# Designed miniproteins, single chains, continued (3): the designs that were tried, part 3

Each design is a single chain, and the fold is of that chain. pLDDT is the mean over its residues in the fold that is shown.

## One batch from the design tools (miniprotein)

Design m8074
Fold by ESMFold2-Fast:
Parts: sequence; C-alpha cells; structure tokens
Structure m8074 (fold): chain A 100 residues (1-100)
Amino acid sequence: SSSDDIISYVNQLIGRLRTMLSSDTPFQDIRRFFVQGMMQVSSLARRNGQDDLSDRINQLTDQFVQQALTLDLSNPSDRQQGVQLGIDVLNTIQRLIRDS
C-alpha cells in the first residue's frame, strides 16, 4: 500500500540517522539530510492523495527546524539531542500512519 511505502522510507531514514549519530557526521549535514528526507516523505504522501498527512509532516519538519535553531551545533550533547529530535519526528510519522 502507499502507507507501507511511506513506512518503509521512514524506516530507512531512521536507520540512516542512527548510523550518522554513531559516526563523525557533522550535525549540519545530518540536519540537511533529515530535512531533505522529510521533503521526500511529504511529497510521497501528497502523491498518494494523503494531503492531511503531507501537511502534518510539513508542520513537524518546521517544528524540528525551529527547535534545532536553539541548539549549539558545536556541543556534542546538543548534536545528540538534535538527532534524537529528528528520530522522534520520524517515529511520530510512523505512528500517524499506523493509526490511520
């Protein structure tokens, strides 16, 4: 189903983010990857006629970007927090799809 395609893609993004967190990848690159991934998830939802889901994904992306602006990217603790915020957003998207 179209929902299964979105879940599969979100699982891929979560796995990649976890790999990036355990590596020396700079948070700015992780953030860029996450935002691009979220844009793809939103686009996939919209192409599948799931406009409300697409709008919610865009809201969650904007919320993440605003929260990430409060983080000191030179601080390893804030880097970990930022990546975890991204993973939490992706877990929320999977929950929204499953509860639909």
Scores: mean pLDDT 82

Design m8075
Fold by ESMFold2-Fast:
Structure m8075 (fold): chain A 78 residues (1-78)
Amino acid sequence: SEEERREALRKVEEIAEKTKEELLKLGVSEEKAEEIGKEVVDLARYMLEEGMDPETVIEYARLFAESLVEAAKLELEK
């Protein structure tokens, strides 16, 4: 439903904001953290537009955000 899609987007925006906070604590720049947060939200919008189930979209957005944080940690170790 449209309500379920709106709720999913709100939850993904919350995931993106928490991801940005985590990245900033790791020493990632504000610009890069904002970019990564936007990527998480953009992915969710694409999946919802393609008709993916809202709960699945939230889960995939969470996994994607986790993978981006892990990638940032690996870059910071170089």
Scores: mean pLDDT 85

Design m8076
Fold by ESMFold2-Fast:
Structure m8076 (fold): chain A 105 residues (1-105)
Amino acid sequence: HHHTIETASVRVGPDGRREVLQRTEPLSPLLQEILAALTPDIDESVKRIEEILKKHGYEVKTSTFEANGRKVALVTGTKSDDEFITVGLVERADGSLAAAVTEVR
């Protein structure tokens, strides 16, 4: 009974430049693909993540809400009780996007 848990957190600047804040190593190809798809626009990032997860056979659930006048999104992809991925996205006041990804398999 060994589940692999991989995490990454990234900031995408208003200019589209990516800064990896923290991550576990090695990262799965799926996590790498998700990180590469992120944009400064939260709605575009959500759409790209949903497309990636659906392509990889995940059932996708997305929740969007507003906290302190900023958009927040949670995208969850599920294959089973022990194989899922969660992506949290927060729009920042400086126009950057903060993202945190967790994959369990």
Scores: mean pLDDT 81

Design m8077
Fold by ESMFold2-Fast:
Structure m8077 (fold): chain A 71 residues (1-71)
Amino acid sequence: AEELLREAERALREGDYERARELAERAIEQAEPGSELQIRGLQVYGLALGGLGDVERAQEAMRRLRAEYEA
């Protein structure tokens, strides 16, 4: 999970938003609910979707992130 998250963060920095989204999804799937990995994964996922212009899915990811902060 941590390796996938680091690769997703690198892809995001390089502007490879599609790769960042894919790697972040995989990191989220391996992370426990409420974990730091899930929170960081959701952040990268939302930013990658924003970079791709997928505003609706990016907003959905941000709502999930807010719910994790409230837990």
Scores: mean pLDDT 78

Design m8079
Fold by ESMFold2-Fast:
Structure m8079 (fold): chain A 85 residues (1-85)
Amino acid sequence: SMEKQKVYNKLVHELNQYASKIMSELNREDQKKFNEKLNAKLYELTGRFSQMIEEGASLEEVEKAIKEDIEEIKKELEEFYEEYK
């Protein structure tokens, strides 16, 4: 549904803004590696969202699951950032 897509887009936008702030503190080579990791995670997240829609997940189920996945992605990105700090 358009409402589920809108929620997904908003959450992904917020994740990208968060990631951009971290990337601004990295050198060019590490920014590239960070961006590759982020893009891989976004690809997985999009796949999960699509599967949930196909399985008939409710708006509340989609929002909860995507928020949980994004919090996990944020942790992984922070751990990656600390490696290159």
Scores: mean pLDDT 85

Design m8080
Fold by ESMFold2-Fast:
Structure m8080 (fold): chain A 50 residues (1-50)
Amino acid sequence: MHVEKGVEYLNAGDYEKAIQYAEKALSVNPDNVAAIHLLESARKRLEQEK
């Protein structure tokens, strides 16, 4: 699933790819709570790195 790949990228520090995979998961199922949380976590971490 896209969420699994997104979590792997998040853990690797590739927040931009984590966001891309979270968005892909949400395009398939917009009610995917795990994808919503992944997107928020990745965006927050990316903003802190900038």
Scores: mean pLDDT 78

Design m8081
Fold by ESMFold2-Fast:
Structure m8081 (fold): chain A 92 residues (1-92)
Amino acid sequence: AGTEVTDVKTEKIGNYRKITFTKTDADGNTYKYEVILDENGVVVEIKKYDANGNLVEKTTYTLENGQPVSETVEKYDPKTGKLVKKETRDVR
């Protein structure tokens, strides 16, 4: 799939970093992403928004000793903003 990444921005939030960017998939669907990294550069949160700015997915990582041990994925209905699915899995 021809995925293009555009509008990459990096912002410091206290001791954390926020990276925002836009991806367009092969079908022309555009999504905005927000990635939060901790002070060690470990990804702790990813949010995915549709082209209208509605949150469609949020991924959160639980860290133990600075390493991700679980991943929680929350999926939202972009029309209602309601949580439709939540899953947690171990990632070591």
Scores: mean pLDDT 81

Design m8082
Fold by ESMFold2-Fast:
Structure m8082 (fold): chain A 58 residues (1-58)
Amino acid sequence: SEEAARELAKLIKEAHPEWTEEEALEAGKVIVESAKEAGATDEEAVEAARKSVETFNK
């Protein structure tokens, strides 16, 4: 969904501040669609991204 993609874009932008907002949003959309194809929900995709950002930025 658009909301999940935007939330993912914010997380991606925090992990990769060098990326543009457009690049982060595009990556977020790809992640959401890939997660759906794998049978995951929007919430699961966002949660996985949050954990990845927290681990990466430790």
Scores: mean pLDDT 74

Design m8083
Fold by ESMFold2-Fast:
Structure m8083 (fold): chain A 77 residues (1-77)
Amino acid sequence: GKTFAPGDKSDEAVNRLIEILLDESASSVQRAIAAQELGKIGDKRAIEPLLKVYETDPSPFTREQALRALERIGYKL
């Protein structure tokens, strides 16, 4: 089902971080930072994007940060 987001800074931050996380033109460091911040926020909306990065990102460092973020949110592989 579709739901309305509150449109606050947290919602905008999560959406922006997901965009950076999935941006193939962003640096590995930028994607890694986005993964770290999504893990700190703990929003379950980040689980699917983080899984994609963990499975597909060419950077081992970025994949590690995506895995750490998933564990921090409480997702188990």
Scores: mean pLDDT 78

Design m8084
Fold by ESMFold2-Fast:
Structure m8084 (fold): chain A 57 residues (1-57)
Amino acid sequence: APTPAEIERALLAAGTPPEAARIAGLQHEAGVPMADLAARAAAAGFEPGAAALARYA
């Protein structure tokens, strides 16, 4: 499973804003499922970030 730091780095590489990438990493550490994190990123308009997370779902 990816670490919170790997989630944050993947989102940053996809162009997600730093604050949103950090929050997603913290949510992953708190146990939010990867599919839910990807759906949240898509709902926020971060489609490249959502696609990057979907590969871990």
Scores: mean pLDDT 80

Design m8085
Fold by ESMFold2-Fast:
Structure m8085 (fold): chain A 71 residues (1-71)
Amino acid sequence: SKRDEAERLLGEAVAAARAGNPEEAIKLLVEAVKLDPSLSSAAMTVFNGQIAPLVDEETREKGKKAIEEAS
């Protein structure tokens, strides 16, 4: 289902962030939220907790906006 695929993408985003790939993590979070907008809160939690500390202010603002616009 779209929900199962979106949850898989959310998990892949967490893995990408842990691997030190924050830009790929943001891309995966955006794709997950586009497939299932009900995951927007979970995606934002991952972004703020695991991705935002790894990137500069410009990337944080762009990533946050991209996730918010995906829902």
Scores: mean pLDDT 86

Design m8086
Fold by ESMFold2-Fast:
Structure m8086 (fold): chain A 82 residues (1-82)
Amino acid sequence: MSAERRRREEEIEREIREAMHRMISTVTHVPVSLIRELDKRLPGSDTIKIIKKLDTEYDLSKLSNEEIREKLRELEEELLKE
């Protein structure tokens, strides 16, 4: 197949991923930038699982972006151990 088709498939996948990140951010109030960083390291289902745990365990409205990032790293390590 041509490079054009390959790029188009990659663009569609990226748009779907970005839409998913925006939806998660809207529901959980986690910044979309932090969700993108996490998704780069984890498969999509694990990203959602970690974000859901964070939202359940912590009041995100009281946390800074740096604190949210730290908690996400802790939950990522916990998931990888299991």
Scores: mean pLDDT 74

Design m8087
Fold by ESMFold2-Fast:
Structure m8087 (fold): chain A 66 residues (1-66)
Amino acid sequence: MRVERTTVDLPSSEAFGAWVAEQRARWEADPDLVGLEIDVEIVDGAPYAEADTARLRATVTTRRAA
């Protein structure tokens, strides 16, 4: 099993939604993917910031068949 990880900084919940849709399309297009996990964090001002004013950091972890 091979594991690949990519992290992106996203300026809004709308950008996050678009990015998630791209990851889903990648999952559906790639038959060698056996796992896909998405983690999201509020980066700026966490834990004290409001979600609407904070930068989102998203990490996608993909697993490929060995």
Scores: mean pLDDT 70

Design m8088
Fold by ESMFold2-Fast:
Structure m8088 (fold): chain A 59 residues (1-59)
Amino acid sequence: SAAREARNLAIVRVVSDYLAGRLSFEEAEARIREIAAAAGLRAEVSVHEGHPVVRLAPA
């Protein structure tokens, strides 16, 4: 859906900003959780081998 695609793009932009050093991990995590919450979802954000991993689930 267009809404899911827009949400995924917003999350990708946050992750890209984090990887570029423009956002701290805490700032990136907070923004991703806000994006998820706006859609009624819960976000789990972790880092594995320097790469952010984002999982979305119903809140």
Scores: mean pLDDT 84

Design m8089
Fold by ESMFold2-Fast:
Structure m8089 (fold): chain A 67 residues (1-67)
Amino acid sequence: MAEREEHLARAERLDEEAKRIEKEQGVTSPEAIEKYGEAALHYRRAGDLEKAQEWDKKYREAVEKRL
C-alpha cells in the first residue's frame, strides 16, 4: 500500500529532524515538540504503533515541561 509506505517514509524523516532539532534547540523547543507530534502521527498511520507510542510520549512530556 503506497500510502502506508509514504507515511513510514515521512515518519522516518520527521524522526531524524526531531532528533537534530532537539540537539540544536533543546527537547522543549516549539520546533522539536511539533516534530515529535508529527512523527507520532505518521508512525500511527504507517502502522508502527510502538514508534508512535514512543514519539507521542516524548511529545506529551515535552509539552508538560514547557507548561
Scores: mean pLDDT 80

Design m8090
Fold by ESMFold2-Fast:
Structure m8090 (fold): chain A 79 residues (1-79)
Amino acid sequence: MSPAELAEKLRAAAEEGLAALPSLDLPEEVKELARRIAELTLELARALEAGDEARVAALRAEIAALQAEAQALWDAYQA
């Protein structure tokens, strides 16, 4: 998969996720993290299109950290 193809798929997924968020029956804190992850995924798509490898690496790390935080928060709500 080329960076351009990956960027297109990431943008489509992030836009779909953002559109779905208001309709989901989730705690607001989980929705806020999901929204932030989607916004960073759009930034990642832009960085991939620009060929900015340093920004891609930084955004991937930030997204991974927020995904871990969202998982921990979700697990806490299930406890």
Scores: mean pLDDT 82

Design m8091
Fold by ESMFold2-Fast:
Order: sequence, then C-alpha cells, then structure tokens
Structure m8091 (fold): chain A 80 residues (1-80)
Amino acid sequence: SAKELRDEIDRLVQEIYAITQEIKANKPEKSEEANKLFSEGVDLADEGIRHIDAGDLEGARRKIEEMRKIKEELKKILEE
C-alpha cells in the first residue's frame, strides 16, 4: 500500500542517516563521500514520495531499490 511504501522510505532515510553519522564519527576522512551518498538517498526519498503522491507505486518501489543501493554503498565504506 501507499502507507507501507511511505513507512519503508522513512525507515530507509533513518537507516541511511544513522550509517552516515557512524562513518563521520569513525572514519572522518570519508565524511565527504558519506555526505554525498546521504544527499543522493534523500533525493531518492523525495522522488519516491512524489511517485506515491502521483499514484505510481511501481515508480516508488524503484526509488526504494535505489535507496537500498545507497545504504549498501554506505555500509561498504564502514567495512573499509
């Protein structure tokens, strides 16, 4: 449902934010890279919400998948 997709976007934004903050605390030399990925994640979240508002739930799901890729890229920075 639209609400479930909104809730998933909100969760992903919170998770992306948390990982970004962990990178900035533990690997400050990666802060610029992490901030860039965070900004990309927020833009994808905004696009996902616009798709939901337009009734394009498939478009929203595609944006959620792109957000998941941003989250995985941030996790890789932490693993370096």
Scores: mean pLDDT 89

Design m8092
Fold by ESMFold2-Fast:
Structure m8092 (fold): chain A 55 residues (1-55)
Amino acid sequence: MLSEEQLLHFVQTLAKKENLSEEQAVALARTLADDLGLSEEQTERIIAAVREAMA
């Protein structure tokens, strides 16, 4: 996971495949975004997209 798009896709795919709760998926996305050094705005965008996918 090197790009924001790849990170988002990975989190969404894993959340669906493993049947993660929205909160677990958001926590995973936040951790990975921090590891990748993404900005606060990029992290917020990913979290919003993850929540939308889980809804």
Scores: mean pLDDT 76

Design m8093
Fold by ESMFold2-Fast:
Structure m8093 (fold): chain A 64 residues (1-64)
Amino acid sequence: MLSKEEIEKLVEEAEREALRAYLAGEVTTNEQARQLTIELLREKLEEKGVKLSLEEAEKIVRSA
């Protein structure tokens, strides 16, 4: 399993990508940006061999 520090870095990366998309007009609401952050985090974690449910990923994003 990834360390807490590695998970926090992936959350930060997902948040930066979602913010970039929001500023570029690719997503238009805060809810869309939040959902994109959750999706990007899940993709990044899956690339590292960690599979999370949508609910688990949302809890990580909310606590970050």
Scores: mean pLDDT 78

Design m8094
Fold by ESMFold2-Fast:
Structure m8094 (fold): chain A 66 residues (1-66)
Amino acid sequence: GTAEVVELVRKAAEAIKAGNIDEAQKLRDEATRLLQERYGLSPEQAREIVDALVEAYLAGRPVALP
């Protein structure tokens, strides 16, 4: 569900903070795939949502799915 995507976003943001860019990309790709499969989003829409959520987490803003 939504909690699974939020958890992947959190892990991706933490990987970025740790300098693990490859791991962060893998986690972002997995979150993007889940949004496409479970919510019927296009690849573009899913990437935009994941990127926005990662940026929100890094900025200390609340992370929420649309």
Scores: mean pLDDT 79

Design m8095
Fold by ESMFold2-Fast:
Structure m8095 (fold): chain A 66 residues (1-66)
Amino acid sequence: MTPAERLAHRFAQLLAAGASVDDAIAETKREAEKLGGSVEIKRTDDYVVLRFTVGDDSVSVPVPLP
């Protein structure tokens, strides 16, 4: 598992544990910064798309909005 994949997995675990999307974003962004990475957020009407980047690797995770 790459560092970006680990951040995406961590985000999914936080949501499964009952964290809000905003809290999960804040926590994974904090973890990404410790790795020298970043989290990009794109909001649409139906989805929030998170892009986790560490070094040359990136993973995008779409999160459906209710």
Scores: mean pLDDT 79

Design m8096
Fold by ESMFold2-Fast:
Structure m8096 (fold): chain A 58 residues (1-58)
Amino acid sequence: MEEKYEKAVEILKEHPDLSREEFARRLMEEAGLTPEEIQEVFEKLKKDPKYRELVEKL
């Protein structure tokens, strides 16, 4: 999970203007996340004060 979370953070930083749908698609294509893992990543990002603002822009 940690490696997948780090990859998700990299994608989010690289593409700060992504829509939620585009971000989820990139997580599936570039990080190989399942829909369940994508939901877990979103939950973790929302709880992380460092990335919460970037997630809210989605």
Scores: mean pLDDT 77

Design m8097
Fold by ESMFold2-Fast:
Structure m8097 (fold): chain A 60 residues (1-60)
Amino acid sequence: SEMEKLRKESDELLKRSRELFDEGDRARAAGDDDTARRLYDESTRLSEEAEELRKKAESL
């Protein structure tokens, strides 16, 4: 169903967001602040996209 597809896509984006956040934490620990910042920004973007897809699924 459309709802299940949106939920799956949302879950996949949340998983990717978490992976990027963890990668950002590792970059920061290594002293690479520029890389950490970019990874955190991308993680936030994916998390926001996931939330939008989740809300669309709930509206169905």
Scores: mean pLDDT 88

Design m8098
Fold by ESMFold2-Fast:
Structure m8098 (fold): chain A 96 residues (1-96)
Amino acid sequence: SVEEARKLMEEAEEYRKQGNYDKARRLYLEALAILARELGPDHPLVAEALVNLGQVFKDMGYDEEARALYEEALEILTKALGPDHPAVARARKLLE
């Protein structure tokens, strides 16, 4: 369920804050799989999970991998909300 995916994302964020990036990554990937299956791959909540996973990669020093995730999130948000939406502008800042 979407609620189970949100709980996984909360647990992943706790592990990220503890510096356990491997567990954080696994939990975000599990949440992404649930959200994509339940809501479809182009849903804004999938973009939210991609941004959070990108932050894990960035914290690990994997800037190229983080950039790719942020670009995917930007594409999803642009398609779902339109290019002029504030959420799209915020996602673009992650790529700077």
Scores: mean pLDDT 88

Design m8099
Fold by ESMFold2-Fast:
Structure m8099 (fold): chain A 88 residues (1-88)
Amino acid sequence: MMSAEEAIEAAIASLEGALESAKEGDLISAQFNLLVALVELDQALEEEPDEKVKEAKEKAKEALKALKEGDIEKAIEYVEEAIELLRE
């Protein structure tokens, strides 16, 4: 089973993919990468509850909402915040 550390590393990679796609205007790939990141963050929280991981998940949810509303700049901001939380 994936460890919390492995799940966090996977989530960071997926969030970085979402960030790249959003910056390129590929909103479908950005949304897909955010959905993958949310699954990976949930897996990390199942292994070990962590406040920063929980906050990163909420930021990823807000990013997904912003993408669905067409607010690409806000989505990028939330994804960057989520990545920063996971790297602290």
Scores: mean pLDDT 85

Design m8100
Fold by ESMFold2-Fast:
Structure m8100 (fold): chain A 111 residues (1-111)
Amino acid sequence: MKPRVAIVVKADPEKKEVTVYIASEDPELARELAQAVADEIEKRTGKKVTVEPLEKSDDPLAQAAIDAFGAGYKVTIKGLKSPEDVEKAATIAALSAARVAERFGAELVDP
């Protein structure tokens, strides 16, 4: 059976951050996906990335994913300098997340 994963990418130009929310019915899979996404983003951007457990979110889409799956992870890219850097980082984050999900054989679902 293909594991189901919800991924939400949020760009915040004012904070100069990009956050990737990852939720799955398998908490271990969510953790492994979050770490793999973080590693891929760091490799492609050279930017510092943090990985944190996520039990509650102020973002409605991320909260819907947590509510559907019970647990998730938050991957945050920091050290961005401009709105253009934020948009580029968000694109790299989205592509990295999709690529990692494909490598893990996960099915991407809407939250």
Scores: mean pLDDT 78

Design m8101
Fold by ESMFold2-Fast:
Structure m8101 (fold): chain A 61 residues (1-61)
Amino acid sequence: MPSLDELIKELSELAKTLDEEEQKKVENEVLRIYMEYEEGKISEEEAKKRLEELIKKVKEK
């Protein structure tokens, strides 16, 4: 399973292929997930799961 850092990097590269509005939405969602993880509100596994779900959504566009 990819590390949290690897998932963030993949999502960052995918976001570059989107228009400016969609890129901003993806960046905001990544920041929200990361902040929740850093604040201890979600586990690393939950953060990874949410990032993988976001990657899937981006790939479907």
Scores: mean pLDDT 79

Design m8102
Fold by ESMFold2-Fast:
Structure m8102 (fold): chain A 86 residues (1-86)
Amino acid sequence: EAERAAEALFEAQREGSASEEALAVAERIEANPEDPFVQRVRALTERRLAEEVIARAEAAGPLTPEQAEQAARLRARIAELEAALA
């Protein structure tokens, strides 16, 4: 259940407070960073964080040219992560 694990890590980073589930996932990452589950969780977490950054920027109003360029780079990174997760 990599999607749920990634969500727990995302929420922990957003709130600055780790749940029991987030702590268990962090321990698994620390113990075996080459585990395919760990790699998938990291990719899903990175994608989720990138999506939130874009959504927050767009919700604040029209993007500046600099913000639009950053959003384009984040969208390209999301596409790379989605290809790796497929």
Scores: mean pLDDT 76

Design m8103
Fold by ESMFold2-Fast:
Structure m8103 (fold): chain A 57 residues (1-57)
Amino acid sequence: GDALIRKIAEEAVRNGKNSLEAAQLAIELSRKLGLTDAERQQASMLAVTEFVKKQRE
């Protein structure tokens, strides 16, 4: 669900050095957890959004 996607995005942002790495980590984590293609894309998009937001703060 949405809570799991959010946790994946947060972990990806924490470990990614840039927005592309954050997106790739979110995709990898989602794949390992058996999430759907749609959920994997949502996690990736959220990770990019949160990473960019964090850099503007």
Scores: mean pLDDT 81

Design m8104
Fold by ESMFold2-Fast:
Structure m8104 (fold): chain A 70 residues (1-70)
Amino acid sequence: AMRKKRVEEALKLLDAYEKNEDYDAILRIGGRYPEVGPYALLKVAEKLPDLSDETIEAAKKAYERMKKAM
């Protein structure tokens, strides 16, 4: 299905941004694709104290959308 391909693409983007240490981009992807929000949060969990309030708020919204979809 087309939706499954988009999730796979988002996961590949998360891996690419992780290699570049672009944690803001990782959380932005998690905010845009709620299906991958938990994976984005896991990739930056140890660096969360170094993130901006805006980035943390985007991650929180992604997590809440995912919780509503369950």
Scores: mean pLDDT 67

Design m8105
Fold by ESMFold2-Fast:
Structure m8105 (fold): chain A 60 residues (1-60)
Amino acid sequence: MYTATFEAEDEEKAKKIAEELKRLYPQAKVEVKGNKVTVTTDLSVEEFIGLKLIAIGLSL
């Protein structure tokens, strides 16, 4: 199990990142609190890395 928190510029951006992550990785648990997106994965290290890369990409 892997858990990470990503910070967005604002709450709206955090929600957009969370929606995209849920779309691409529906088995991951994605939570939004303010401008922070917390992701918990029970699947694999590769999936966690993928989530992180997508969150970074959406922040660009």
Scores: mean pLDDT 74

Design m8106
Fold by ESMFold2-Fast:
Structure m8106 (fold): chain A 116 residues (1-116)
Amino acid sequence: PLRLPIEPDERFEADGVPVYIFNHGADPEIVEAAREAALEAARKYADGVLSITVHVFADGSVVVGVVARNREAAQKAADTIAKLLEERAGFRVVKRLETVSASGHYVVAVTLEPVP
């Protein structure tokens, strides 16, 4: 069994919003596309978004988690990242999860796969 590190491979900050990238053996072009989409959404929704976490996998799939002060900010940021990846990098949304954390923050997680 392999133990994955807890620390992100890349850490950015866009208008006070931390953006964390975890690379699970993905191609660099997919990592770049996901990074740019996350940074753009962080800048656009900096007033409501607390953090964005991106996981990029060897099969090309991407999981984006947005933590926000309110549900609308979490939804808009996650939907913007999904739209940017669909329009610029040929992805499709295959799963969406919305929840509230134990701390009362709003969480939206979206799973995307490359279009075949």
Scores: mean pLDDT 85

Design m8107
Fold by ESMFold2-Fast:
Structure m8107 (fold): chain A 73 residues (1-73)
Amino acid sequence: DEELAALLASLTPRELRILEYLSKQREPVSAAAIAKALGLSQATVSRHLRRLEARGLVERVPGKGYRAALPRV
């Protein structure tokens, strides 16, 4: 999908790293846990998660955190 490829190419290296980390998780992960795992501030992770959610690349799971929302291949 050219649209998805262009969207992924528009991500910063940090946003791509967050998305790759979430894509490897089976369960939703909190912003704090992502921040700790990647050595980032929770504020930085939360900002990038909002951008990824707005693009449909991650979804928020109430009470659990965030997970990757990429189409299954």
Scores: mean pLDDT 78

Design m8108
Fold by ESMFold2-Fast:
Structure m8108 (fold): chain A 115 residues (1-115)
Amino acid sequence: RRDRLAEGAEAMADADPNPEVQKILREAAELLRSPDPEAQERGIRALAGYLVGKEIAVERGLPDEEQAKIAVDTARAAAEGLDSLRKLLREKYGLPDAEVDRVIARYEELVEQLR
């Protein structure tokens, strides 16, 4: 199951022309392939963070370069934890509290779907 998620992350990395996106997705795949359950959970969080960041950027009609930047930032923050993701959304991206709460709820839904 986790090998399938890692393969999915690697396939997304190979399809994306952005080297920062390729890097973060390959790092997530490596974490998912780890025998360590804590590393696997970090990989799931990173991948969910990437996916939610991508969804927000697409929903807002942002250019591809900005979509990549947000997705990479949300993946990194999510891998560190919910507090880091919430802080990134609030402080760096200036989202109002209601929008931050909506994004966190979607992120948590994605984490459960990837388990």
Scores: mean pLDDT 84

Design m8109
Fold by ESMFold2-Fast:
Structure m8109 (fold): chain A 67 residues (1-67)
Amino acid sequence: LSATERTMLGELLRLAREKGEPELVELLEQIRARGIPLSPETAREIARAIEEGDWERARELLLRLLE
């Protein structure tokens, strides 16, 4: 992962931990561990879903990246 992608993933992990969603934290850790590319567009959509409490959308976006 690039420095920018690591920074974006770090922010998403912080948001997920702050909101107390363990499943989202696990999915984000898998993306980081596997070095899956994360576009700024996708990162923004995931951040928006987490901030809005739309766990289903956040989960779906993360699972799509892991496929």
Scores: mean pLDDT 79

Design m8110
Fold by ESMFold2-Fast:
Structure m8110 (fold): chain A 64 residues (1-64)
Amino acid sequence: LLEEARRLLEEARRALEEGRVEEAIKLAQDSYNLALKAAASTSEVEEALALAAEGSRLIKQARE
């Protein structure tokens, strides 16, 4: 979960850099949802919440 969330966030950032805004938003949303699930079930809660916060920020940046 945490590893997949991190990978999706990296893909979202790459998509945004390449101008694929719709794909970036979708990937960031998927990462955010996985990071929240990871936070509920992992000892790495702080890292999972940080990933969720970055995903949320990226979604806002892409929509603006």
Scores: mean pLDDT 76

